Designed miniproteins, single chains, continued (5). Designs and how they scored, part 49

Each design is a single chain, and the fold is of that chain. pLDDT is the mean over its residues in the fold that is shown.

## One batch from the design tools (miniprotein)

Design m17681
Fold by ESMFold2-Fast:
Structure m17681 (fold): chain A 74 residues (1-74)
Amino acid sequence: SKVEELKKKIREEGTPTQIQRAEAMEQFAKDLKRRTGKEELVNEMLEKILEAILDGSSLQTITRLVQELMDKIS
């Protein structure tokens, strides 16, 4: 999947901070999918978040994407 490809690339090419953020976001997404049942939406947003992490986006940008996801699932 796109998520697995992005995770692999971050592990191989990313900084320790990027790897830590990606792992935290994946755990957050797993918990969120379990609680909401909205697996497709959560996976779509996780792909965007992981791409932002890989691209070296700011913490502010990543936080905005997480907030967008939370708004969509509420």
Scores: mean pLDDT 84

Design m17682
Fold by ESMFold2-Fast:
Structure m17682 (fold): chain A 80 residues (1-80)
Amino acid sequence: VEEAKKQIEEIYEEAKKKLEENKDNVEEAKKIYLEAYKKMNEIGQKVVDDPSVSSEERKELAELIHKKLEELEELLKKIE
């Protein structure tokens, strides 16, 4: 789960930088958000499919994904 959390943070930081670089390009900004959304959910799905991960760890990761996606969506809405 720690590795998954690191991957989520990396996806978030990269997407945030790309969104800031594309403030004048709504179409590109939407693509950046969708890519981050898909990547984060793929990581979340791998954790759900792993029987060695505890329910507490799954909740922590799900909350992290939700928080980071909400932050990216707020940035996207400012561009739109």
Scores: mean pLDDT 79

Design m17683
Fold by ESMFold2-Fast:
Structure m17683 (fold): chain A 90 residues (1-90)
Amino acid sequence: MEKKIEEFEKRLKKLEEKFSEYFKAGDAEGAKKAALEEGFSEELAELIAKGLEAQLKGDQEAQKALQPPLAKAIAEEYKRITGKEEEIGE
């Protein structure tokens, strides 16, 4: 269980570094590809790309509209990668 969480955190850090580069380049499509390469779901990757694009455009309405589906997709992705057998609430 712990090893799956550590692996997820490592993938998340790699994605964060790539995400920062793609954000600076204004490349939402590249951010989507990076998320898929790190093994995240297509739904989550698509929402990440839309979020980055909305942020680059300064579209706060679109950013707010994306928060609930993004949070849900992240929660589902976490469950998919880590499983539910031994979730400790820390």
Scores: mean pLDDT 70

Design m17684
Fold by ESMFold2-Fast:
Structure m17684 (fold): chain A 87 residues (1-87)
Amino acid sequence: VAAAEEAIRLAEEALEAAEQGDFTRAIGLGLRMIGLELEHPPTDPLVARAMELAREAVLYALRGDLERARELIREAREALREAVERS
């Protein structure tokens, strides 16, 4: 759960960086997210889904699709909420 919350936070920061045109920072945050997934592989399928959606949000933010990135962050938070409620 904590790793997924951190991944969503990194995606939110990457989206903010992309909105400001700071793509170097956005890329760095995306790499930190990949490192987080490698160090803390999710065992819960809803937590895995939340981390996957957060990663996709960073990818869309880097491509300039900020609206899709925001949608994916919302979906990631919802998946994490479900994981907590069903635990």
Scores: mean pLDDT 79

Design m17685
Fold by ESMFold2-Fast:
Structure m17685 (fold): chain A 87 residues (1-87)
Amino acid sequence: ASLEEVEAAIREAFARALADPKDVALLREIIAELRRRYPDSALAQYTVEALESVIANVDRLSDEELRAMLEAALAATLGAIAFRKAS
């Protein structure tokens, strides 16, 4: 897959997770889709790990705290993508 395709998929995954960070069933579906479509992508794997971290903390953290975790992970992933585009 192209870097642009992977970026679009990552942006969509985080947008869906941010809309409802406590929807564990949806988060698991997003993880399965990313693993199936982009098994060798380090960027997709990092996104999967961020979503798994949200699932692990869903009963312990507020929606606002879970969104903050997702926003931080998204910013880091987009920064890595921007760096690769500039290189």
Scores: mean pLDDT 87

Design m17686
Fold by ESMFold2-Fast:
Structure m17686 (fold): chain A 70 residues (1-70)
Amino acid sequence: VQNQILQARQLQQQGRQQISDVTNSSNSNINNSTSQDDIDQYGRQLSDGLGDGARLQIQSRQLLGQARQS
């Protein structure tokens, strides 16, 4: 149980950090970009990073659910 909770917290922190880093980086790059190609590229990077972060959050919730059933 405790190992699953620790792993879930680690995944939550990794997911939040990934989302924060990708959002901050992409927003800065998009806002400072004058090229549509660059904006499109940064938009795709943001989308991919948000997807990865969301997946980590879902995995964290699943581990917490399993820990609660134990």
Scores: mean pLDDT 72

Design m17687
Fold by ESMFold2-Fast:
Structure m17687 (fold): chain A 113 residues (1-113)
Amino acid sequence: RELLIEIAYLLGKRAGGEELGEKLAEELRKYLEENPDVDELELLRGLAGAAASLALGEKKKKSSEEERPELEEEAKRLAEWWKAGRLEEILRFLEEEGYTEIARLLREALEEL
């Protein structure tokens, strides 16, 4: 549970800075306290999807108009892998895009479930 909260903090911090990180961590902690029977594996998969979406968004901001078709194909492939339950492929993508710490914590959380 603490690993999921830490992942939410790091994702929020990367997306919108320290305040967003703290807010997302607090909201997830509160949600977990109010919902003790929640499927933590589904939450972990959701966090992995959110991380991939954030990484794609950052990559798109740095891309030229000529690179957009390749990014759209990559986004489609990632969505297909996520739907197929191919979480390891999503984690590899995150590592390649420099989300190394988030990918590490996602793996640790998966091993504790």
Scores: mean pLDDT 80

Design m17688
Fold by ESMFold2-Fast:
Formats: sequence, C-alpha cells, structure tokens
Structure m17688 (fold): chain A 90 residues (1-90)
Amino acid sequence: RKSKQSLLQSLDASLAQARAVYAPHADALDRMMALARAGDIRGALDLARQIADDIAAQRGLTPSQQLGLYTELAFIAMFARQRAALEEEL
C-alpha cells in the first residue's frame, strides 16, 4: 500500500507539472485527463492530437516537434488513467 501511495504521489506531481506547463490550454488538458480516467483512451488521444496541433500552429513547430508534443500529451493522459486505477486499489 505505501509503495502504491509513493507511486500515486509521483503521478500527482507529474500531472501537476503538466498542468503548469500547459496552463494556457488548461480546459482542454482537463478534458483529456477526464476522458483517460474514464477509460476513453481514444477520446483522450484525439484531444491530445488537437492540443498538439493547436500549439504547433501557434508556435510554427516542425512535424518532429509536433509529434513530440503529442507523445508528451499521450503520456500525460496515460498518467491520469494510471493515477485513477491506483487510487481505486488503495
């Protein structure tokens, strides 16, 4: 249980960092994480793509940088899902 709580705290810290980094897109990020927590992985990843596309368009990012953003947002969605699953196990 304590080992799972330490992992839960690490996930909470990672999700808090994500919220700070993506603060201008907070509403979309919150919706993405909510979809992931509910098990709607497709919906979460679709929203991650939209957020990455919006940032790439605003900042003139290369396709490689845009893919990097999408990958990071996909990990954030997975962290939200993992955090919810671990919380239920505690």
Scores: mean pLDDT 79

Design m17689
Fold by ESMFold2-Fast:
Structure m17689 (fold): chain A 99 residues (1-99)
Amino acid sequence: SESLLAKINEMLKRMEELARKHSDDPLLAMREIARVAAKGFDELAQDPNATPEQRQLAQQASDHFRKAADALSAGDLESAQKHLGQGEQAFLQLMEALK
């Protein structure tokens, strides 16, 4: 729905603002962005206006961004990049499911 897409766009805007705010500290920027994404997608996974498919894809995105944030906090950059990529893939599938 347009309402769900608006929530996603607000989350993406917040992530972009964090990237600009922490442009001098890219690891901090990635960690904060991953945390915002994990929370935003978890909230969407609980949204009663989302379809079961949209909720499942949002939960997958949330799980991967949470693991990415945890990996960044542990200094595991390889694991962080893997989970960021998997979270992005789940997000792209969610965007297709919103068409």
Scores: mean pLDDT 88

Design m17690
Fold by ESMFold2-Fast:
Structure m17690 (fold): chain A 95 residues (1-95)
Amino acid sequence: MERELEETRRRAEELERETEELIKKLLEAGRDVSITPPKISPREVAEMGVEAARLYIEAGDYERAARIAERTAKVLAPFPEAEVPRAVAERAREL
């Protein structure tokens, strides 16, 4: 069980890094109107952030799950796609 949790946490850390890169690119695309069309969507960011949070929950790392989900929800706050990351963050905080 411990080795399986370590592997799950490592995968969550990889997805967290990918989510942070997508967040950075999404924020940069919002500032740079010369990019046509923007390649990164709010949906893609939400899906990656939620998956990273879910893997952290499975690994028992509820604090990191809450942090990545909260970060994703805050970045996506203007978009409907913020709803699922926000719910995941609230759930992780309850655990």
Scores: mean pLDDT 75

Design m17691
Fold by ESMFold2-Fast:
Structure m17691 (fold): chain A 76 residues (1-76)
Amino acid sequence: MLSAETAAREAALLPGDLAALEEEVARLEADENPPATRLAGTLIRAIGVLLTAEEVGDAESAARAQELIERLLKLI
């Protein structure tokens, strides 16, 4: 587990990280030929956000990250 201080800082960043991921996923979904490297990079980032949300106990952020992962997997 992260220290309580580190966990609090990461938890504070989750809404912004999720908002940025949602915008990126929407752009990839709108692209006729989304680049494989961008899909892979965005998927890795989404998994990282999911793991952080689970570690800090933010069930709402974890659920949102899972939705983004599912949306990305549909594009692969």
Scores: mean pLDDT 79

Design m17692
Fold by ESMFold2-Fast:
Structure m17692 (fold): chain A 72 residues (1-72)
Amino acid sequence: SDLEEVQRLAEEAARALREGDFERAVEKAREIRKFLSSPDPEVRALAERALRGIAEGLEERGREDLAKEVLE
């Protein structure tokens, strides 16, 4: 399901952030962004929440530049 796919991508992004792999975290965020165009409002809401979480994780690690890129 799309919900499970967004959760999987969010978990992979969180792992990438913990490992310092910011490029991978941004790649996962870009994949999640595709779900913002979903016809399902629950899928869109989960994707928005996941992207915010990834952006916050990047900011906490001093990558405010990438956090802005993820949200744009």
Scores: mean pLDDT 88

Design m17693
Fold by ESMFold2-Fast:
Parts: structure tokens; C-alpha cells; sequence
Structure m17693 (fold): chain A 75 residues (1-75)
């Protein structure tokens, strides 16, 4: 899944810049960011990969409406 691809990049030590470039190129879909955000919320954002979660949250903040962003956080 896109969330798994994001997690793999983070575990391989990819830079935040590289992750953002892949998101901008459309190599990672918004569904992948949603899945990652759900996992981070479930685990209390205390997992290895929290840095990538911050990048994903910032990207979501800039790419989705307030209503859509709220939906991600409420579940």
C-alpha cells in the first residue's frame, strides 16, 4: 500500500525532502497518507517514523480541505 511505501522510505532513512518530492510526483496517493495518519493516531504518535508522520500531516494540511482533514483526525 502507499502507507507501506511511506513507512519503508522512513525506515530506510529517506530525507523529508525526498518524501515530499515523491508525494508531489504522485508516487504516493492521499489514501496512503490517510492510512499512515490512522496508524500514527492509533499508536499515539510515539512510533519510529513520527518524523514522517509530521511530513504527512503537513502535506495533508496543504492538500486537503478543513473538512477532509477533520475526517482523518476524528476516526
Amino acid sequence: SDAEKLRELLEEGASLEEIEERLERGELGLSGLEELLEHLIEEGINTAGAQGGLVALEFIRNKVSLEERRAFLEK
Scores: mean pLDDT 56

Design m17694
Fold by ESMFold2-Fast:
Structure m17694 (fold): chain A 108 residues (1-108)
Amino acid sequence: MIVGVLTDGNPEEAIKKVEEAAKKNPGGTIILVMDNVDTSTTDLGKLGKELNEIAKKYNTNLQLFARDKNGRVYQLGTEDGITSSHEHLDKTTLLPTKMEPSEFLSAK
């Protein structure tokens, strides 16, 4: 089962909603989209790792996308904060686009 979760830039809300979705859908796939993220105050790499740990606890697969105020989308990796696809969602179309190299710097 695939579950979509949408949040408005709040890391605490994102963590809570992902944990609730993972708990209700063990073995499923969760797609989180965070809108209006302030990348100067939100550590996306750290957030991605925390959300991934929650997903692993409930044996779920996790896909994470964050959109900033300018509509730029960052795709966070599942385990290491890096994706194998190098894709992110365009704000207008929500279709995967190529990820910029600088966006991988959040994954340590």
Scores: mean pLDDT 63

Design m17695
Fold by ESMFold2-Fast:
Structure m17695 (fold): chain A 64 residues (1-64)
Amino acid sequence: MDKYLEAMKKIEEGFKYMLEKNYEKAKKAIEESKRYAEESLKTEPRMSQMLLSLSDSYEKSLEK
């Protein structure tokens, strides 16, 4: 679960940056979260897929 935990930390950082309107740092944190979630697909496939969907949703919000 270490990679899944890292993905969770990065999505939390991304959300925090979104609230601060620091979209550049938010985008970077979301991209890192996606990488960790991809790596955790082998150990926690369901939770990792849910996190990837959430990260994609946040990333699309940042592009508006």
Scores: mean pLDDT 78

Design m17696
Fold by ESMFold2-Fast:
Structure m17696 (fold): chain A 93 residues (1-93)
Amino acid sequence: SKEKEEKLKKLLKELREKVMEKLEKKDFEGFRDILVETRFELSKILSEEQLELAKEKLGEMANWLLENKDKLSPEELKEFMEKKLEELLEELT
């Protein structure tokens, strides 16, 4: 539904903004907390199949960011995250 798509877009936009702030501050505990909160909010909107896909894709993104946090600039980590969230939105809509 249009309302479901609008809620999903809003949640992913809020996730992007919150995660970007945490990455700029190198607050990786806050980054993990934001992902946990977002997964819970997504569970209210997504089907079981969509939620499992979202959990998998967000987990892959989080693992990559954490593995590369000391190797890459905050800007490069941010660009990777933005690309992965855009890909996830397209897969869910």
Scores: mean pLDDT 80

Design m17697
Fold by ESMFold2-Fast:
Structure m17697 (fold): chain A 92 residues (1-92)
Amino acid sequence: KEEELRRLLEEALRLLEEAQEKALKIDPEVASLVALAASGVKAALASGGSEEDLRKAIELLEEAQKEAKKKDEEVAKIVERALELVREALEL
């Protein structure tokens, strides 16, 4: 469970790094929201996957996805995949 949780959150962070790089070329506000969501995922990793930190990361990811959908479909899809991984981590 712990190893699976770490793997899911690390994959989510890798995706968010890619999303942030792409978003920086499109909209600085979307890039900032993606960076904030990545910080939430990092906090969840540091806490060992606390429910509170995972739920906060999901909230930040949902906000980032909502704004990304208005600007770039590719960035929105990458953030959506990261959101799916964090939701899966919460179900562990």
Scores: mean pLDDT 87

Design m17698
Fold by ESMFold2-Fast:
Structure m17698 (fold): chain A 72 residues (1-72)
Amino acid sequence: GADAAKSGAAASAMGAAGDAAGAATRGYENQLFAEKDGNKEGAEYGYLAQKAGAAGDAVTASRYGALASKAS
């Protein structure tokens, strides 16, 4: 849905700016919204963005955030 797409896009933008922690938070939000929507693919990408961001990998978090947004 729209909330999942916005959270995924925000994770992508924050990751691209080097904000790994911000990307992690938005990836987690995308996972929750995508799970609520029944979108398992979007939820998986949101989860992967959250894990990458939590590990300090802003570039990987940005890529998964973009995939999460596209899957929504």
Scores: mean pLDDT 86

Design m17699
Fold by ESMFold2-Fast:
Formats: structure tokens, sequence, C-alpha cells
Structure m17699 (fold): chain A 96 residues (1-96)
């Protein structure tokens, strides 16, 4: 099973409210956050769009990059019981 995750980083928590169709996730880089993202993507069966925010833009970007690294290195079981292939795209978004 192949699933795609698009992670966008935004400067503030308030900016997450301006992004429609995105799932807000904690910007803390952890295996728990990465696992939650991966299983959400598997359950959707389509591209999952995730927004991460932190107190600074640099922290949001760093946490997004670390989360993407964890996602690429973890073995997540798909709904078919096989290891899912997780493709991750990173984007920084400026919200007006």
Amino acid sequence: MKVKVKIVSVRTVEDTKKLKGYYAMPATASEEVAKSIAYAAVNLGKELKVVLSAPTREEAIKNSEETAKILKEMEVKGLDGKIAEVEVELEEVDIP
C-alpha cells in the first residue's frame, strides 16, 4: 500500500485555523506524532494534508523535517497487514 502525506509548516497556531482541509498536528517531533500521521494517511487511503505549527517558523520547519524523517524510516502496517510505503512532501506556507 502506498500513501502520500503532505506536511505544511506555518508560523503560528492561529495560522493553522486559516488552512481548510488540513489536519492540525502538534509540531513536536516525536514517533507518536509521526505514527498518528502515518495511520491517519493509511485510514484515509488518499493524500493526507497535515499542518504543523510552532512558536517560531524555524522550529516549525525543523519539526516538520524531523517528523518527515521519522515517517520515512518507520514501518507502518497498512489495512492489508503489509508494510505501507509512506511518501512525504514538505512545504512552507505563508498565510496572509
Scores: mean pLDDT 68

Design m17700
Fold by ESMFold2-Fast:
Structure m17700 (fold): chain A 76 residues (1-76)
Amino acid sequence: SAAKKAAEEMRKAYEEIKKLYDEEYEKDPEKAEKVGREKAEKLKEEFSATPIGKKAGEGVMGMFEAYLLERKEKEK
């Protein structure tokens, strides 16, 4: 139950960050990265209330970093 809830919250958090990044990216890629990182940082802080939440927040941050790398490689 707790693991399922954490996984669902991580997925929703990542989707929020990705959506915000994608919307801003069409206007300014550099600004999009800043906005996305700010959102990811805030969500990581929100997750930090419990040990499992802290790990979940780290996971979301890692997922967003991987998405940024994928985007940069695809752009070339």
Scores: mean pLDDT 78

Design m17701
Fold by ESMFold2-Fast:
Structure m17701 (fold): chain A 64 residues (1-64)
Amino acid sequence: SSSYKTFLEAVKAVEEGDLKTVQEYYDKLSDEHRALLSEYLLAKARGDEERVRRILQKVKELSK
């Protein structure tokens, strides 16, 4: 899968509480994508939907 798809699978696994799948997809991500995943989850926890959208756009650009 593309890095963007891997990122989205990691997000989904976190939201589903599937820690084993989170680890598998996390290990496939670059350090930059891992940092963005942490920012995404924090923004989601804070209800910052504008930042969530901005992070997803950045992940798309890095995955081209």
Scores: mean pLDDT 80

Design m17702
Fold by ESMFold2-Fast:
Structure m17702 (fold): chain A 61 residues (1-61)
Amino acid sequence: MEIDKKALDIVIKYLKEKGITGTVTYEDVLEIKEVLEKELGRKFSLAETAALIKEALKKLK
């Protein structure tokens, strides 16, 4: 699965600003998906958004 680096950087920034360093809720996934769609001007799936969050959390640790 190829990771969109620009999307990953946006997710990292969001998690850092919100103080999310571990478990994310379904609500967090939905909010991050909306932010990504607004910032990048394209549709994101829940699966792609969840994968980006998982990768972002690895980069923050």
Scores: mean pLDDT 78

Design m17703
Fold by ESMFold2-Fast:
Structure m17703 (fold): chain A 110 residues (1-110)
Amino acid sequence: SIEEIKKVIKDLRDKMLELFDKARPLLTEEQYKKLLALFDEFNDKIGEIFEKYENGEISEEEFKEKVIEVLEKFKKGLEELKKTANEEAKKILDEMIKLVEEAIEKLKEL
């Protein structure tokens, strides 16, 4: 259902914010800015999809598909950022990537 999709996204956002606090001292200023930009783009695109659904422009099925696409793009951005990170920062980025993967799998099972 739409409410289950919204819950998955909310739970993901809450957990991401906790990991951002842990990541901040481990990343360079440029890397942290890239992480914030990835999260901002994720939030903006999710907001657009939510608005389209509320306006009746897309179905629940299209909503789910578009949310999964946005999550997969966010995951890809985190994987690219991980390539430039030190070993300690890579561990936190791996936790972020795993959370996104778990959210995608939960949505695919709905």
Scores: mean pLDDT 89

Design m17704
Fold by ESMFold2-Fast:
Structure m17704 (fold): chain A 61 residues (1-61)
Amino acid sequence: SEIEKLRERLKEQPTVDEAVKTAVRLMSEFLRKDPSPQPTQEHLDMARVAAEIVREKQREE
């Protein structure tokens, strides 16, 4: 799924900073490619997964 691809891509980033940059780019692309007056559950799940991975990377450093 797209969420799984996002998760794997973010996990592969070697630093928190690069993971944040990747998350911002991917989320921006999703919002631009499929702009909707209401975000879908998939968009919300992607945001949660990205935030969770970034948080865990910050915790671990």
Scores: mean pLDDT 71

Design m17705
Fold by ESMFold2-Fast:
Structure m17705 (fold): chain A 97 residues (1-97)
Amino acid sequence: MEEAVEALIEALREALPSADAETAAALEAAIEANRRDGLLGAARTLSEILGVDLETALNGLSVMAAVQIMRRENPEPLKPEDQKKILELAREIREKV
């Protein structure tokens, strides 16, 4: 889904200012991979650069995309009860990869 790809780009860009140079380079590469090959491309890129296993990268990026989608749909701060919805949406995004 195009929505998950765009949401992930937004989430990764938000992470850039607080990242060190090595992590920032990995995040920028993941943004480009996500534009070309979607979530799987981004996850493979992070796995290769940071040495994280592919499943962990896919799960983490799916959660980041889900959080960003929920923030786009709801201008109110996310509540603890929203965590269950985030995990359910992240699982759906992960299953479509």
Scores: mean pLDDT 78

Design m17706
Fold by ESMFold2-Fast:
Structure m17706 (fold): chain A 85 residues (1-85)
Amino acid sequence: MSMEEEQRKLAELAARNGIELSRGLLETAKKGTPEIGRQALEAIRDTARQMRELGKLLPAGREILEEAARKVEEIAEETREIVEE
């Protein structure tokens, strides 16, 4: 397997895990207190930022991680609406 293929596979795994984590945090925000919701929102936003930073380190996977970061930002916006009512 080439280094480029390995970077893409790692990016795909990171993207999947980041989106899944963010969805779990959104569900936690729906069921929790407003304080828990605010912490979940911060964690989702940090996840999107980390995915973009990882994309800089994995050039072959950058597009995958940028697209996943956008999806995580969408989840963050849904979480913000729940926290802010």
Scores: mean pLDDT 88

Design m17707
Fold by ESMFold2-Fast:
Structure m17707 (fold): chain A 79 residues (1-79)
Amino acid sequence: SLADAVAEAVRALAEKNGGKISATELIQAVYEGARAAGATDEQASNAALFVLMEALRKGGYLTADEAVEIARYAAERFA
């Protein structure tokens, strides 16, 4: 699914970075992952904006598990 593809991309990126992902990296991965999986620009942008807001509320850095959960939720809801 689109949500599975986005979640997988986010987990891989966070693991590459030692189990943490920045807000900037997370929004880029969500946008690009959603677009690659067939989402429109509007859908991908809405998902990315949601994860940006959640990442900033958490101080701008998330664990792999936090990032995957937020990214999956955003992809399911907006893309």
Scores: mean pLDDT 84

Design m17708
Fold by ESMFold2-Fast:
Structure m17708 (fold): chain A 84 residues (1-84)
Amino acid sequence: DEELALTSYAVGDDLSDAGEAGEVVREFQRRNGLAPDGVVDAATAAAAEAFAREHGLPVDGSGVLTGEMLGAIQADLAIRKAQE
């Protein structure tokens, strides 16, 4: 979703109340064996960075979870659900 591309989150940010972004982060955490709390911890940021690298998205190693990463994660999660 284009709305997700307009925001970036740092390690320590709580997205549990961030609507769609919070739901995407929780599902991503669940699929990666992490606690699905919607908080961007170091493990969540590292998993998102690895996903971004695999999908050719810009990564600077700062641990910032970008809206582009969230949008790509959301699309990938939807495809995986459709294949289950």
Scores: mean pLDDT 73

Design m17709
Fold by ESMFold2-Fast:
Formats: sequence, structure tokens, C-alpha cells
Structure m17709 (fold): chain A 140 residues (1-140)
Amino acid sequence: MEEIKEILREAARRMGFSDEEIERVLQAFEDALVTVPALKKLVEGVTDFSEEEREEIRLFTRMVAASPMTPAELLGVVPLLLIAAIHLDEERYVKMLDEKVERELTPEQKRVFYEAVRRLGELLNLPKAVEYAKEKIAKL
């Protein structure tokens, strides 16, 4: 948990976020774990999900993709959600999240975002997410 929060704090600082924006990143992250129990399980090292848990992730992804978000809220929620979608081979939802990142973040912020996805994927031992993030960074 603390290692995840430190990766998000470092990413937020590199994006030029204020202390107040960094607190919003962490609050958005914590709120996502409460809202989507399947994401909390992923953070705790659970990688096998029921169909009900997969549907929780899909529903939340649709809501996030459709909702206006600040860059701070996006950094708090979308990296973990993207990792979950990649791990579950949910290609449609991966695309939705990438399109949101492309719209909302600057080129410099996108590099920091995908670097955070890579580091979180490594921490959670999710190699598909690590390789996906590396490919995205290479194309930036």
C-alpha cells in the first residue's frame, strides 16, 4: 500500500502538481479502492477475479471514461484501473482509458503516467501491464 502511494506521489511531483493536488491524487486512489473492492484485492496481490469482480472493474472503467476528471484525479484512479484492464485482457476498456489519457494529459504528463503504470505493474508482479507501459513510453 505505502509503496503504491509513494509511486503516485513521485509521479504527481514529476507532473508539477502542488501539495494540494498530490493529496487529491491519494484521495482519489483511496476512494477508488473503497468503490471497487476488486481493485483493493489487486493491490493486496490477488490476481484471479470472479465474473462479478470483472464486471465491477468494467462498470467503474465506463464511469471513469465518461466522467470529467482533473489530471490529479486521473493519476489517482486510471493507472491502477488500466493495470487491471490489461491483466484481465479487457482490450476495449484498455482503449477507453488510453483515449482518456490522450485527451487529458500533456505529452510530458503521459510519459510520467505510463512510467507510473510500469512501476506499479512491477510492484504488483503483473508482467502484461509492465510490457504494455514500456511499449507506450517507447512510442511517446
Scores: mean pLDDT 88

Design m17710
Fold by ESMFold2-Fast:
Structure m17710 (fold): chain A 90 residues (1-90)
Amino acid sequence: MEKLAGEEALKKLPELIEKGEVKTIYLLKNPTEKELQVIKDSGTLSTLDFNDMNSPGVKALEGVGVKVVQVDRETLEELDPNHEGVVVEL
């Protein structure tokens, strides 16, 4: 199954969501300030509240069929060692 990680995933994410190709977005539960800032600056994920996974931003993504999951660093590294705080499953 195709996966994208880090900044590449964030750059492609708006187009992939519009195409309905995104199945799951894996977000790091405890991101560093730098990782969190990169994710927020992406635009698409800037509306996500990482302190509330039931936030309007998460519900909007779930409403278009995208599953959003918070995982620990070890789980995210197993998905992709270049994760940079995010992995997108297509």
Scores: mean pLDDT 74

Design m17711
Fold by ESMFold2-Fast:
Structure m17711 (fold): chain A 107 residues (1-107)
Amino acid sequence: LPPLSEAELEELADQAALSLVGAAVAEKLRKQGETDPEEILKRAREVAEEVLRRLTEEQRELIREGIRLALQGREEEALELFVEALRPLLDEEIQKALEELKEKALA
């Protein structure tokens, strides 16, 4: 693939963070007995957007590096960097859900 512009890399990093946090929150809510898909999507989106707003520049750079690795086909290393960047902003239950999603994605 051709090298990404800085703006394209930032957009992909934001999308990766929103997708991973949203999926982890949805999994947490399902485990807690939530069955309403609309409520799950709404709450997952709210938490993911809150996490995205609180990302430090250091955490954002880890996500950008993860995108660069993913584009090279190094998907396992990319997921490790995404989890490392996001983990400090997530509660314990969401962190556990994120690890489970990572294991499923690599299987």
Scores: mean pLDDT 80

Design m17712
Fold by ESMFold2-Fast:
Structure m17712 (fold): chain A 59 residues (1-59)
Amino acid sequence: SAADDALLERVDRLAMELAAAGASLEEITQAALDALPADTPESVRRRVVEGARRIHEAM
């Protein structure tokens, strides 16, 4: 959905900022998940975890 895509875009931006600052994958993943609303669907949480991994691997 558009709301899920906007949420993922914001979290991706946070993950990129943390990766650029030298944060570990664990730190990036935890911060990204903590930024999500409590009612966030499991499918969106999974996409956030995969996004954090890809961003960390690219740095």
Scores: mean pLDDT 82

Design m17713
Fold by ESMFold2-Fast:
Structure m17713 (fold): chain A 89 residues (1-89)
Amino acid sequence: DEGEERFAESLAKALGIPLETARELLKKLEEEIAALSEEEKKRLEEALEKAGAAGGKEEAQLEAARIISELLPVLSLEDLEKLLEYQKK
């Protein structure tokens, strides 16, 4: 699935997490992402791409996490921040 693969790669780069972790996260978000409007999906995609292009900078990762939390309420900002802290190892 082209969309799923692209989101997994973008999410992994944006949050600085392993691709496998990003795929598992997307499985949980599949229905929520499918419920987003075209404009919301574009906003999410642009935010992930921008954060990925920033090379894993903490500020860019937190910005992406904020947008993800706003568009995908299943993920709280706190849950995303915990994920970022966990991946510091």
Scores: mean pLDDT 70

